# Ledger of designs, part 60: designed miniproteins, single chains, continued (2)

Each design is a single chain, and the fold is of that chain. pLDDT is the mean over its residues in the fold that is shown.

## One batch from the design tools (miniprotein)

Design m6061
Fold by ESMFold2-Fast:
Structure m6061 (fold): chain A 91 residues (1-91)
Amino acid sequence: MMSYIEQMRALSVISELWLVIESEKVSEEELKRTARLAVDYVKEYYSDNKELQELADKIEEMLENDAPIEELKEKLRELIEKLKEVLKKEL
């Protein structure tokens, strides 16, 4: 079972990603910055989860190649759903 601190950190990441994806007021640069932070978080703290690592790698590649924002948002939504699934199993 995840520690309370790790659960709160994961929820924070999920909330920040959801906010930057669904808010029309967030700049493209803020979206990309939040995506990079989420990728770094997943690579560091979920190294044993292959699905999360593969999504993080794809998002990192999309950021490196300046992929269209709508495609980036779609992959970030997939990351949110997978993080939520992991959290539900650890609760």
Scores: mean pLDDT 81

Design m6062
Fold by ESMFold2-Fast:
Structure m6062 (fold): chain A 76 residues (1-76)
Amino acid sequence: EKEKEIEKKAEEFKKWLMEVKKVPEEEAEKLAELLKKQALGYEAVKNNDLKKLQEIADEILEYLEKTKGLKAEDAL
């Protein structure tokens, strides 16, 4: 089922964010939820490809970083 696959990938993605990006659980959880919503809406799930989820996550992450000024600090 699509929902189960999204849930597993979102959870794996959350772990990846915490281990690789060292994102706090609160932020990682928010990103995972955003990915779930978008993946459910878009056809990324049909391809069953983690790369698509990462691309979407990267866009969301960059958007959040710029919005909060996280990326802006490093950019300067």
Scores: mean pLDDT 64

Design m6063
Fold by ESMFold2-Fast:
Structure m6063 (fold): chain A 84 residues (1-84)
Amino acid sequence: DELELLKEILELTKKALEAIRAGDTDLAVDLLARANELVNKLAGEPVPENAREQLASYSPEDLRRAAERGAEYAQKRIKELEEK
């Protein structure tokens, strides 16, 4: 089930990048907040109470970098699991 969660994280981060390109920063924040919830589930860590508020304060450039990092992380982990 880790592989399914990682694929969902990748899908959410790719959609966030598309939203940023379209100028829809509100949608990008929502998508990245959902991706972060899944990352925290994989790590077994609680979601920070103000995580969405922090993302909403990001510039479009910072949101883009956050989405890119999330997509790279998910892609790397998917490849590692598929190799096994």
Scores: mean pLDDT 79

Design m6064
Fold by ESMFold2-Fast:
Structure m6064 (fold): chain A 73 residues (1-73)
Amino acid sequence: MDQQIEQGVQGVYQSVRDQALSQGLDQKTADEIAKKSADVFRDSLLSGQSVTDAANKGIQVANKLIEEELKKK
């Protein structure tokens, strides 16, 4: 179970990181946003949410953080 959760967490991390980089954020900022989104995904799964709901919550956090960083530039 934990190994499958970690695979999902890595998937969210990689997807969010790639999205942030593609939108012009630097690697450090992209890594920080990806980590926060992956952490939200993990916490949501551990609190009993479905994979779909956990992924949506993680992606929603990622989109907000990416938008905030883009507004600074």
Scores: mean pLDDT 81

Design m6065
Fold by ESMFold2-Fast:
Structure m6065 (fold): chain A 79 residues (1-79)
Amino acid sequence: MVEVTVGHADAATVSGRVSAKPGSPIKVYVDGVLVSEMRATGLGAFQGTGTSVGTHTVTVEVTQDGVTSTATVTVTNTP
């Protein structure tokens, strides 16, 4: 089973938890634009590039064995 949850998003970092095999692709989107791509490490966590100032929608996708799981969060970064 593949699962992902976004736990934190700010100007520096987007992070959360992932349940996937090591090497499974993780993609981070901000307002529908791909900003970061990484691989699952097997440690149950992921971290990528943060967002600019303002209110943004962060979507994280993880794919394992042809199955894609997504998590979405809205974040507001103050100046």
Scores: mean pLDDT 73

Design m6066
Fold by ESMFold2-Fast:
Structure m6066 (fold): chain A 78 residues (1-78)
Amino acid sequence: SSLVEELLEHLKSIELEPATPLSRVYVAEAEKALAEGDPEAALRTYLRGIELFPRDRLVWVATGRFLGSEELVRLAEE
């Protein structure tokens, strides 16, 4: 999708950093929304996480897994 392509291009331009307590809370909120059957809320939370924590490795990996993009996950884990 165009969203995955935009995220891949953005991720290639940044240097990733380890997760923080705040970024972990955002990922947990997105995972909770998905577990409660609200994938739209999960997507909004992941995208907001990237906006607020644009260099956070955990946010990028979790977002890639949610979107089903193996390429995003691989690039974020490298």
Scores: mean pLDDT 86

Design m6067
Fold by ESMFold2-Fast:
Structure m6067 (fold): chain A 75 residues (1-75)
Amino acid sequence: MEEQAERFLRAVRAAADRLIEKAKTMTKEQIDAQFEQLEAWARRGADSLGLTPEQRAEVEALVEKARKELDKIKA
């Protein structure tokens, strides 16, 4: 259970990092579309795994951090 949550959090972080790297070569529209997919996937995964409120907050923080980094790339 804990191992699955840790693995998922690591996957979310890795996916966010990959998107940020790719975003430097993408249009704003492409970045927005890819981020929407990342956010939907992360929230759906958290629900499916039955994450605790603390673990859910950690997922939301990772997604929010990615959004802010992508906003800087779009600026």
Scores: mean pLDDT 83

Design m6068
Fold by ESMFold2-Fast:
Structure m6068 (fold): chain A 63 residues (1-63)
Amino acid sequence: GRPVARASDMSGNRTDEEAQAYAEAEQLLREKGVALTREDLRRNTGLSEEQIEQVVAFVESLR
């Protein structure tokens, strides 16, 4: 079947879950730097696919 688009409009109050996921992503960035992959983020953090893409784009900009 067709994938259903979910409204991911996160405006206002950031959830504890999201803050924790970003903290974990920062730790991975410090450990792996530019070698950080989407798979590492998906496995070790609670980030959504869109958030993972933002982190990967940031890592690629550091190259």
Scores: mean pLDDT 69

Design m6069
Fold by ESMFold2-Fast:
Structure m6069 (fold): chain A 109 residues (1-109)
Amino acid sequence: REEAAKAAYEAAVKTGEDIARELESQGRPEMAQAAYDAAKAVGEGLAEAIRTLTPEEVGRLAQAMFGDPEVGELARKAAEGDIEAAKQLGKRMSEYAARNAVEAEEARA
């Protein structure tokens, strides 16, 4: 579980860094910061969920939040200690959170 939690966090942060770097290259530093902050926050929350909740609870929570059974299955496997599932989950959750954060910043601008 600890290795899976760490893998999910690292994948989420790396994805957020990649998205932020792309946004900075486009001259959008405020959106880059928002994307990174959102990605890191979701990575931290996901790592904590993998450490503290049962695999069934993590799977149900992820599926309910994102409406995608595939995300629920990845989350369940990650909570069981599947490192590859944890990396995929972290990446997908980070991409989703970053896009939502950028959209929110654009709506405020």
Scores: mean pLDDT 81

Design m6070
Fold by ESMFold2-Fast:
Structure m6070 (fold): chain A 69 residues (1-69)
Amino acid sequence: SHEAEARYLAFKITLEIGKKGMLDDEAQRKITIEIARDASPEVLEILIKLLASNKAVVDALRELLAKLG
């Protein structure tokens, strides 16, 4: 399901950012794009909601969504 895929990708993004400590917005953007680049618009919309507390991640996900629409 789109929700299960989104939860898995949210976990991967959070884990990769967390492992590297304090990252700037550009580094968080690159990690987010690398992990979520092949996600469908439906999955990206769920990801934006799940990761809403992280502006750099949300901005990167919105960038991917805009490129698809």
Scores: mean pLDDT 84

Design m6071
Fold by ESMFold2-Fast:
Structure m6071 (fold): chain A 95 residues (1-95)
Amino acid sequence: KEEALKRFEEALKKIEEADKSWLELMAKNMEKDPEESKEALLKFAEEIKEKAKSPRIEELVKKLEEALEKKEWLKAVELLNELLVEYAKVVAEKV
């Protein structure tokens, strides 16, 4: 579960500099282990939501949950990227 999240974070960094084909690879990996991928992402999203307590982050978490429920893996990866960006903003402004 933690390994899957780290792989997603690493892939997101590479996507900022490279191809969207990595998003497709991540989506395929989620399809390969959908239950574990869903659990890992939901735990990560819940932790961010509790720590940040931001309406924007709560909305992104809700959308991520919906994408995971519908097995929209590519959309889930895109929402995860948006969630990480918003969380980074909260941490930077955090104080």
Scores: mean pLDDT 71

Design m6072
Fold by ESMFold2-Fast:
Structure m6072 (fold): chain A 71 residues (1-71)
Amino acid sequence: MTTVEKSYDKEKKIATAKLTSDNGQSAEATVQLSEDGKVEVLHLYQSDGASEADLGEAVQLAIELLREAEK
C-alpha cells in the first residue's frame, strides 16, 4: 500500500507531500503560496522506480494541503 506523508509550514506557507509505494519507491512535491496568492512548485522528486502517476499524486496532495491550510 502507498504511504502518504504530508507536512505544512504555516510561517513559510509551504506544503510537502511524499508518497512511498509498496516497493519502497517515492515521489515528493513541495509547493509554496506566494504573496500574490499564486501556488508555486519549489521542488519535485521522483525515485528511479516511481511512476509519473505517483509524482502527479504528490503534486495534487501538496496543493490541496496548502489550499485547505490557507482557508
Scores: mean pLDDT 79

Design m6073
Fold by ESMFold2-Fast:
Structure m6073 (fold): chain A 74 residues (1-74)
Amino acid sequence: MAEEERAAIPEAVERGKAMAEKAGEAEGEEGIERVLETLERDKELAKTRKEVGEELVKAIEEVMEYAEKLKKEL
């Protein structure tokens, strides 16, 4: 099960990046900030996961860094 979750991480990262781009296109900086708020909450939950927590945190941080970059370029 943990390996199944781990295998889904790259797809989840791509979805997260696409969601941030779509939010930026639709609502600009405010849209991206809303996505970042959701990701911060998800990151705290990910820290509680024993087997995949570290990998989930890194994946969420990657999406957050991408969203911050999009926000800066608006």
Scores: mean pLDDT 77

Design m6074
Fold by ESMFold2-Fast:
Structure m6074 (fold): chain A 101 residues (1-101)
Amino acid sequence: MKVIDGGSQSPFPDIQNTTFKEGDVVLDTTAGTGGIGFEVATLVPKGSEIIMHESNPELLAQAQKVAAGLPKDIKVTLLSDEEKVKEAEKKADVIIRSPRV
């Protein structure tokens, strides 16, 4: 399992410099409008899964629109439930934590 923690900076440079493997499960713990999930989708091989978690329903709705536009060969899962996030963290190969801003 690899953790990308942006700290006080953007996680995008670390995401762009990450080598993803076929079948990797990527968890975005703070999906927001889906920007991070979209970037990950441009880098992951076919057969990968992207799990986007967002507790704000308006931001989650925007992330869902982004997810609907992603390639069919990538599995996308949207979560709003913290209990399901804990399960997702256990199966994730890569976990992305965004800065608080």
Scores: mean pLDDT 76

Design m6075
Fold by ESMFold2-Fast:
Structure m6075 (fold): chain A 80 residues (1-80)
Amino acid sequence: SEADKEALKLAVKELLELIKQKVPKEELEEYAKLIIEIMKDKGVSEKDIEYFEKVAKELIKNHEDIEKAEKIAEEALKEI
């Protein structure tokens, strides 16, 4: 749904903002985990949850490379 797409975009933007603020990797992983659990509880589609998991893993992997993280987030937001 459109609401699910907006929620997904917000989650990606928030994770990127935390990366820009240099939040530790462990806290980024906990944030992503929490969002995935919320999405599952709300019955968000398996495809949308899988997409967020993929994007979150790529962002967290590149948490020390802000320019690369921004590019990953921009690409993800275009696909949503």
Scores: mean pLDDT 83

Design m6076
Fold by ESMFold2-Fast:
Structure m6076 (fold): chain A 94 residues (1-94)
Amino acid sequence: SAADLLAELEALLEELKAATTDEEIERIVGRILAVLDQLAADPSATPGDLARALALASEAMEIIKEKLTDEELKERLIGQLQAALARLYARLRA
């Protein structure tokens, strides 16, 4: 359900805040991207659920910008999150 996916996204955001290595960050971001894709495809997701997912994903992007020192990895992960945000925005606007 969208509620379960949002709860998982919040838990992943807390893991991301606690992460101290690039390997941990990349793994957590991969899971965030999977949850965002599931939310974008979930027929139970309300506009409010999608808006909350956008806010959480935007916070994840700011954490990645702050924590990652590998510029190539940072650009790749930010690009993937921006693509996920664009997909969520498209569904919210439809």
Scores: mean pLDDT 87

Design m6077
Fold by ESMFold2-Fast:
Structure m6077 (fold): chain A 106 residues (1-106)
Amino acid sequence: MKSLLEQIETLYREALEVVDKISEEDILNLIQTLADLARRVGREDLAKRAEDIQNKLKAGEITKEQALREIFELVKELASSDNLDDLLATRQILEAIRAVVEKAKA
C-alpha cells in the first residue's frame, strides 16, 4: 500500500507527462475544487492561495506546468495534516486530479 505522499508524488509526475494535453479549463476547475475543499475543512489560508494561483493562470502570469506545481504543493500541505477531514479532502482532490490526467491520456 503506497503512502499518501508517495501517491501525491506519483500523480504529480504523471500529470507533468501529460500537462500539454490538459486544457487550461480543466486546471482552473481543479484549482476551484481544491479551494472549495480547503475552505470546507477550515483551511481558508490554502483556499486563498489556490484562488491566487487561479487568478495568475487566468492572467497568463504562470504556465499550466507552474500551476500544477503550485497545486501539488498545496495538496502536500493539506496531506501533512494530522486532521482526518484534511486527509479526506486530500483524497478527494487527488481523485479529481486522477480523472483529469486519465482524460488527457485518452
Scores: mean pLDDT 85

Design m6078
Fold by ESMFold2-Fast:
Structure m6078 (fold): chain A 78 residues (1-78)
Amino acid sequence: SEQEKKELLEIGMLEGVADIAFAVARTVNASDEEIRRLAEIVIRNYNRLRERITDPSARARADEAIREIRARTEELLR
């Protein structure tokens, strides 16, 4: 649907920004505290977006994106 496309695009834009931010953090050897703070900001933004999403497929993608950020954060903190 058009609503699904719109909401998936919003999720994709935030995902792109998050990917760049984590790539930069890795490149500059960010501290554990900086990585945790970055993850908290990204997850907070995804949660705000998720609460506004109405399409079930888009909600599922947002939930997956949050899980991916959590997993990436745990990997970086090993």
Scores: mean pLDDT 84

Design m6079
Fold by ESMFold2-Fast:
Structure m6079 (fold): chain A 55 residues (1-55)
Amino acid sequence: SKEVQELIDRTLAALAEVRPDEVPVVRETFSKLDEQQQMDLARAVLAEIERRRAA
């Protein structure tokens, strides 16, 4: 869906600010997952980025 794609794009943009080297592999991973798995991965990546920013 458009909402899932927007979440993916936002997640990859946030990841690029902290770990630009990981963006290509995470982008490729998203392309292989279904929408539910994509949302779960996006939430996990965003949570990890927030943990890193808070530390």
Scores: mean pLDDT 83

Design m6080
Fold by ESMFold2-Fast:
Structure m6080 (fold): chain A 88 residues (1-88)
Amino acid sequence: DLDKLNELIAELGKKMGREDVTAEALRNLPAATQAGYTLLGMAALLEDGEGMLKQVKEKTGVDISKILSKYGLARAIGVLIAEGALEL
């Protein structure tokens, strides 16, 4: 459910102080940008997955590893990094 994933990512972004991260904006991203964000998230999770997940939990109170698939995690982390909500 991509719509539900985009809504969750937007909620996480808002909790991290990124008002420009909306479900509508994420839905309307070009396909190449969406693919690039997912690859960025995959790379970040391979390099320091525990650090990425810890940042999300500390800033939002949400353990996304319990609710998202591997691909959903990659997309969420990639978007949050690209939008400046997460640090590498």
Scores: mean pLDDT 84

Design m6081
Fold by ESMFold2-Fast:
Structure m6081 (fold): chain A 69 residues (1-69)
Amino acid sequence: METHEEAILAVSAMVRALAEAVAYWFGEITLEQARAGIEATLQDLEKKLSPETYAEVKARADRLLAEVE
């Protein structure tokens, strides 16, 4: 099961991914900038989260990006 710390990191990453998607929808950033921001966050989390938690966060972020296009 996820630790409390891992849960906080996962939620923070999902909120950041959502913020990037919303910024793109409002025309504040390009799709490439939104994607780069999300990818950078996921790369950092891969080293900090369990493989199971990371896979869930990555899948949700990938779905968000696919829906934005």
Scores: mean pLDDT 70

Design m6082
Fold by ESMFold2-Fast:
Structure m6082 (fold): chain A 65 residues (1-65)
Amino acid sequence: SSMAEAKREELRRRVEEARELGERGSVDAGLQALGKVATEAMEAGDEEVYREALRAATLLLSRAA
């Protein structure tokens, strides 16, 4: 449905915003944003975006270590 597509687009945009936050040095803020996206993706049943958020979080954590 167009509503599900709009939600997916919103969530993907938020994953990109969280990545940018991490790249600018705001790793904690980026991780918090990704956690919220992952929760909303699960609630929406969007496994692809859920996995994208988890991969982005893993990358940020790996770079911070």
Scores: mean pLDDT 84

Design m6083
Fold by ESMFold2-Fast:
Structure m6083 (fold): chain A 92 residues (1-92)
Amino acid sequence: MMEELRRALEELVRRLEAALASSDPELRLLAARALLDLAELASKDPLLAELVAPLLERLRALAERAAADSDPEVAEAARRALEALERLEAAL
């Protein structure tokens, strides 16, 4: 169970990195929203928080980069993800 969830999270992070680097703003927006959803879900689930903890620096770096995006919807979603990740880190 935990091994499968860990692999799923590692794969999700790779896909988020690729999507946020896309020239397609719709794909970047989808990735920024997925990052926010992951951070919010982890804040409500202690087991998911433990699994996400080793990835926090990488997720924060992705959110910081996306917060500077030229598309205002992508930047806003990424800023919300950053705030959620910062709250999650403070609770660990």
Scores: mean pLDDT 84

Design m6084
Fold by ESMFold2-Fast:
Structure m6084 (fold): chain A 80 residues (1-80)
Amino acid sequence: SAEDVLTELMGEIMKELEELLSKITDPEVKAELERKFGAVMRTVRDLVDAGASKSDVRNTMKTLMQQVKDDVEKLLKQKS
């Protein structure tokens, strides 16, 4: 079901967020990471609700999560 797909994908997002948060000590960077992953979760929910395929949603999810990782890396470099 769509709800089963959403549960699985949200679990994957939360696991990635937890792993990334475990590697970061800066509270400002942690807050930005949490905010950006919140946006990824909202986009995934919206796509599932719109009836997008699991494959399409997962591909979008991976692209957005990579963008967040790139943005966070850029933020960390700016603090150096």
Scores: mean pLDDT 84

Design m6085
Fold by ESMFold2-Fast:
Structure m6085 (fold): chain A 73 residues (1-73)
Amino acid sequence: SAEELYQKGLELEKEAMNSKNLDTRIELLKQAIELYKKALELETDPSFQRELEHRIKSLENQIDLLEAEKKKG
């Protein structure tokens, strides 16, 4: 269900926040985005669809910042 995919995505975000490895954080956030995209495909509530779209965009921006940080180190 959309809610199960959403909850799994939230768990991956929490795991990413607790990781000290930059590559691991990026991969976990990418996995969370894929779960949110699958949740978005199953979701019929327009307000929750908008919430998922905003969360996906926010995480994509976060990954861009983390990937930029890798290039500096």
Scores: mean pLDDT 85

Design m6086
Fold by ESMFold2-Fast:
Structure m6086 (fold): chain A 76 residues (1-76)
Amino acid sequence: SAAEEAEKKKRKEGLKKTIESTLKMYGLTEAEFEALKDPANREKLAKQYGRDVSTIEKLVETLFKYKEELEKLEKG
C-alpha cells in the first residue's frame, strides 16, 4: 500500500541519517567504518577516543545492524 511505501521510505531515511551522522561525529570514512568489522580496529578507535572497547563494540554492532536493515529495505 501507499502507507507501507511511505513508512519504508521514512525508515530508510532515518537509518541512513543515523549512520551518516554517527560516522561524521567520529570522523570515519565509509572504508574506515567497514574496517571496524576487525576487532583490532575497534580497539584502536576506543583508544583514540578514550572509551572502553566494550562501548565501541556495542556502538559498531548497532551501526552494522542499522546498515543491514537499510540494505534489506533498499533491496525490497
Scores: mean pLDDT 81

Design m6087
Fold by ESMFold2-Fast:
Structure m6087 (fold): chain A 69 residues (1-69)
Amino acid sequence: MIISPGREERLKRIDELIENNTPENLYKAFLDAIRLDDWEKLLEVLNKFRPLTDAEIQAFKNILEELKK
């Protein structure tokens, strides 16, 4: 469950990191997405710079479904 004031600002920061598309920024975006507990954003981060494997997608979707159930 996502309970965080300024969630939109946190997501925007992650987007800015992705947009610069450097390895360092992608790593920071990945960590921030985990800290924000936003599984959809985490998948978006991973998919934007490289295609996700079926196993990775399945694992994250299973976690997401369990959390949103």
Scores: mean pLDDT 66

Design m6088
Fold by ESMFold2-Fast:
Structure m6088 (fold): chain A 87 residues (1-87)
Amino acid sequence: MEAVEEVGREKGIEMYEIIVSRTGERLENPDVRLRSKEEAAEYGIEVALGIDRGDGVEPVTEWEKLYEEEIRKAGREVRERVERERE
C-alpha cells in the first residue's frame, strides 16, 4: 500500500510544519517523537498504516494526539479506497 505510506508521509510533514510554525511546543519536549521533518514523515507512515509503535509509547502532548488522529484518518480513507478497488 504505497499510497497509504505516501499520504502518511505527506500528512506527517504537513502537520509538523503547522505545529512548529504555530507553537514550537514540540521542540521544547525532548521526548516528543516529532522533532524533525524526517521523524514526522516516518511517524506519519506508521500511523497511516495503523502500525503499532515499536516502543509502545503513547503520545505525550495534545499536539501529538491531534497529529496522530489526522494522519490515521487520512490513512484509513486511502486504505478503504484501495480495499474497495481490490474487492
Scores: mean pLDDT 62

Design m6089
Fold by ESMFold2-Fast:
Order: sequence, then C-alpha cells, then structure tokens
Structure m6089 (fold): chain A 72 residues (1-72)
Amino acid sequence: LDSTKEFMRVMARLAREAGADEAAEVLREAVRNSTSSGQAGLFYGFAVKVLEAEVGKEEADRIVRRAVEEVE
C-alpha cells in the first residue's frame, strides 16, 4: 500500500505539471482515502480515465510511464 501511495503521489505531481488538475486531485484523494492496495488500484483506474480526458491518451500514457520510471 505505501509503495502504491508513493506511485500515486508521483503521478499526481506529474499530472499537475502537465495541467491535468482534476486527475491530480483524484490521485491526491486516492492517497488520502485508500486503506488497501485493491481500493487504491480502483481509484488509480478512475484517475487514469480522468487524466486521459484532460490531456489525451498519448500524453496520459507518457505521464504514467514517467511516474513508473521515477518510483523505480
């Protein structure tokens, strides 16, 4: 769960930097309100859909890849 929350925090920062303020807020809410990895995964899935709506699928995919690279 802690590693999942760290990943979501990094993704929230990158989303905010890309101007995806709604996706960033969804990810911050997921970090605050998730009590299990499963719940965090569901919120993450929703956040990715919001991110795709805000910046498009191609840019959303780049943000996700960058977040993975930063956590690793």
Scores: mean pLDDT 78

Design m6090
Fold by ESMFold2-Fast:
Structure m6090 (fold): chain A 80 residues (1-80)
Amino acid sequence: PTVTEVLRLIYRHREELFAGRERISREELRELLEKFAGVPIDDAVVERVFELLDTDGDGFISRAELERLLALLEQLGLAS
């Protein structure tokens, strides 16, 4: 999948991604995305997506960071 396709997958499954957790690690994100996609995701794609979502650079994606990115993507017409 492309970065854009992975971002859309995150948008569609955001409630499941944060079910019972406040933040997700890069490895947790990868595992969940591969489960939802049913295919392996390239390391470079996961890295780029994580860089876009991990605005604090702490190695985790919080719900707040995700919601900020999704709001931007919706405004640009890319979250669909």
Scores: mean pLDDT 73

Design m6091
Fold by ESMFold2-Fast:
Structure m6091 (fold): chain A 65 residues (1-65)
Amino acid sequence: MEAEALRGAVEASLENASDEGRKIFELISKAKTKEEMIKALEEGYKNSKDPALQEALKDGIEKLK
């Protein structure tokens, strides 16, 4: 099922991304404005070394523009 596949992908990304993915998610959750959220996503995309995380962040930025 799609939900199980998404859950597995998220867990795998968190395990591989270590502190990086968690830090970005924390920054996004603390953002109070659209501008702050975009900045958090752009910073994460620029500094990310995980292709899966980069893809998710890029999609988020595009959706918010």
Scores: mean pLDDT 63

Design m6092
Fold by ESMFold2-Fast:
Order: C-alpha cells, then sequence, then structure tokens
Structure m6092 (fold): chain A 76 residues (1-76)
C-alpha cells in the first residue's frame, strides 16, 4: 500500500499526486470511504507542507502519498 502510494504521489506530483496516492493506499489497506478520505486529505496537506519548504513536486507528492497511506493503515 505505502509503496504504491509513493509511486502515485511522485507521478502525480505535489498535493494532487499525494491525494491520489493516499486515496489508493487507503483503498489497498481495506479502509472504508471515511478512512480513504482522511488518507487523501493527509496526503495532500503533507505534500503542500513539503512543497512550501522547497521540495520538488515529485518529492512532495511521494512524501505526502506515504503519509496518507500510513495514516490509513493506522486507522485499520
Amino acid sequence: AVEKAKELGRKGKGPEGAARGGREGGRLSGMDEIGIQIAEGVGATTAGMYLASGDSPEEAGEKGGEAGAKTGEGLA
């Protein structure tokens, strides 16, 4: 789940990629729709923070996707 979320976050870039990665990571972890939405939001927010700190869109998306997926797993 986390590796797929990182891949999708990196490819999608920035908060949008991270949201997509977090959503798929949550889905692959068997989360319900609320859990998936939380993973999506955490991914987007985390990527936005890293992007603001000077990370590339690819790196921010990857880090955000990972954070979203891990949050989803923690809710399981």
Scores: mean pLDDT 78

Design m6093
Fold by ESMFold2-Fast:
Structure m6093 (fold): chain A 87 residues (1-87)
Amino acid sequence: PSIEHLRKARKLLKEARERSRNPVAIKLIEDAIGQTAQAIDYLLRGAIDSALRHAEEALRKAEDANVIEPDEHIREAIKHLKEAILQ
């Protein structure tokens, strides 16, 4: 897992949250932000498997948010979350 990609994803998700107008999408973005923060925290503590599970959950929430309210910052965050999981 890449901490730099997780940090970039979290920043992009926060920007998407500021632009979102759909309350369902906002909730999914907030959940994705929380899961990304958990992934970063676990990675900093060396808990690789836990970090990966939280990053995968963040990816699912971000993808669900993009289905409800498509947004370029969400799409870019999804790319960074995928890259974080692969590394």
Scores: mean pLDDT 89

Design m6094
Fold by ESMFold2-Fast:
Structure m6094 (fold): chain A 84 residues (1-84)
Amino acid sequence: MSKEEILKKVFDEELEKNKDKLSDEQLKIFKEIMKVTIELVMNPGDEKLLEKSVELYSKLSEDQRRFLHDLLAKAAKKTLELLK
């Protein structure tokens, strides 16, 4: 499996564990943000991807942004450990 496939799988598991805390609309936005985040992890410092991420984040409340950041951080950490 590629690193990107592992990261997506780990994130999908984190979303599944927490799906009851999100509306269907919020879940769709979280998935789109994660897609952009995966692309940004593969291309660190890509300003266009970062701008798209900021635009998507603007559609979320502060609490939802914090929750998403927590899920993304957990998924990234787990993925990095799996790659060791």
Scores: mean pLDDT 77

Design m6095
Fold by ESMFold2-Fast:
Structure m6095 (fold): chain A 75 residues (1-75)
Amino acid sequence: MEEIEKLKSEYEKTKAELQREADRVVALSQRMAEHAKTDPAAADALGAEVTREAQRMDELYRKYQELKKKIEELK
C-alpha cells in the first residue's frame, strides 16, 4: 500500500532528523563541558544552543510519535 509506504518514509526521515538533533545536542553538551573548565561564559552560550536544539527535537519527537501511531493503526 502506497499510503503505508509513504508514512514509513516520513517516519524514517523524521527518525533520522531526530537522531541528528540528538547527536548535535550531545556534541554541544560535550563542547559546553570542555569550555566550563576555561570559559564559563562560552559554556553558557553553548547551553543556549542546546536549549534551542532541544526545542526542535521536542517538535520532531511529537511528529515521530504521531507517524508511529498511524503506521501501527495500518498494521
Scores: mean pLDDT 80

Design m6096
Fold by ESMFold2-Fast:
Structure m6096 (fold): chain A 71 residues (1-71)
Amino acid sequence: SKEKGKEILKKYLGDRFSENEAGAGPDLSALKGVDFDPEFLAKLLREGIPGSGIKPLNLSEDEAKAVAEYL
């Protein structure tokens, strides 16, 4: 569910995830609307994104997939 993925992002990233916040870190908004493989996005979210300032998230596989489906 996209709604579930949004809530997980809000919980773990909070103010660090904003579509409208210029300079809030490496652009997670650039991932939104791009046709990435959901498994690849889930891996990035669980392992973190090097250079992005996004630390590895302590997400289950199902939670990471829900976030990837939202993005």
Scores: mean pLDDT 59

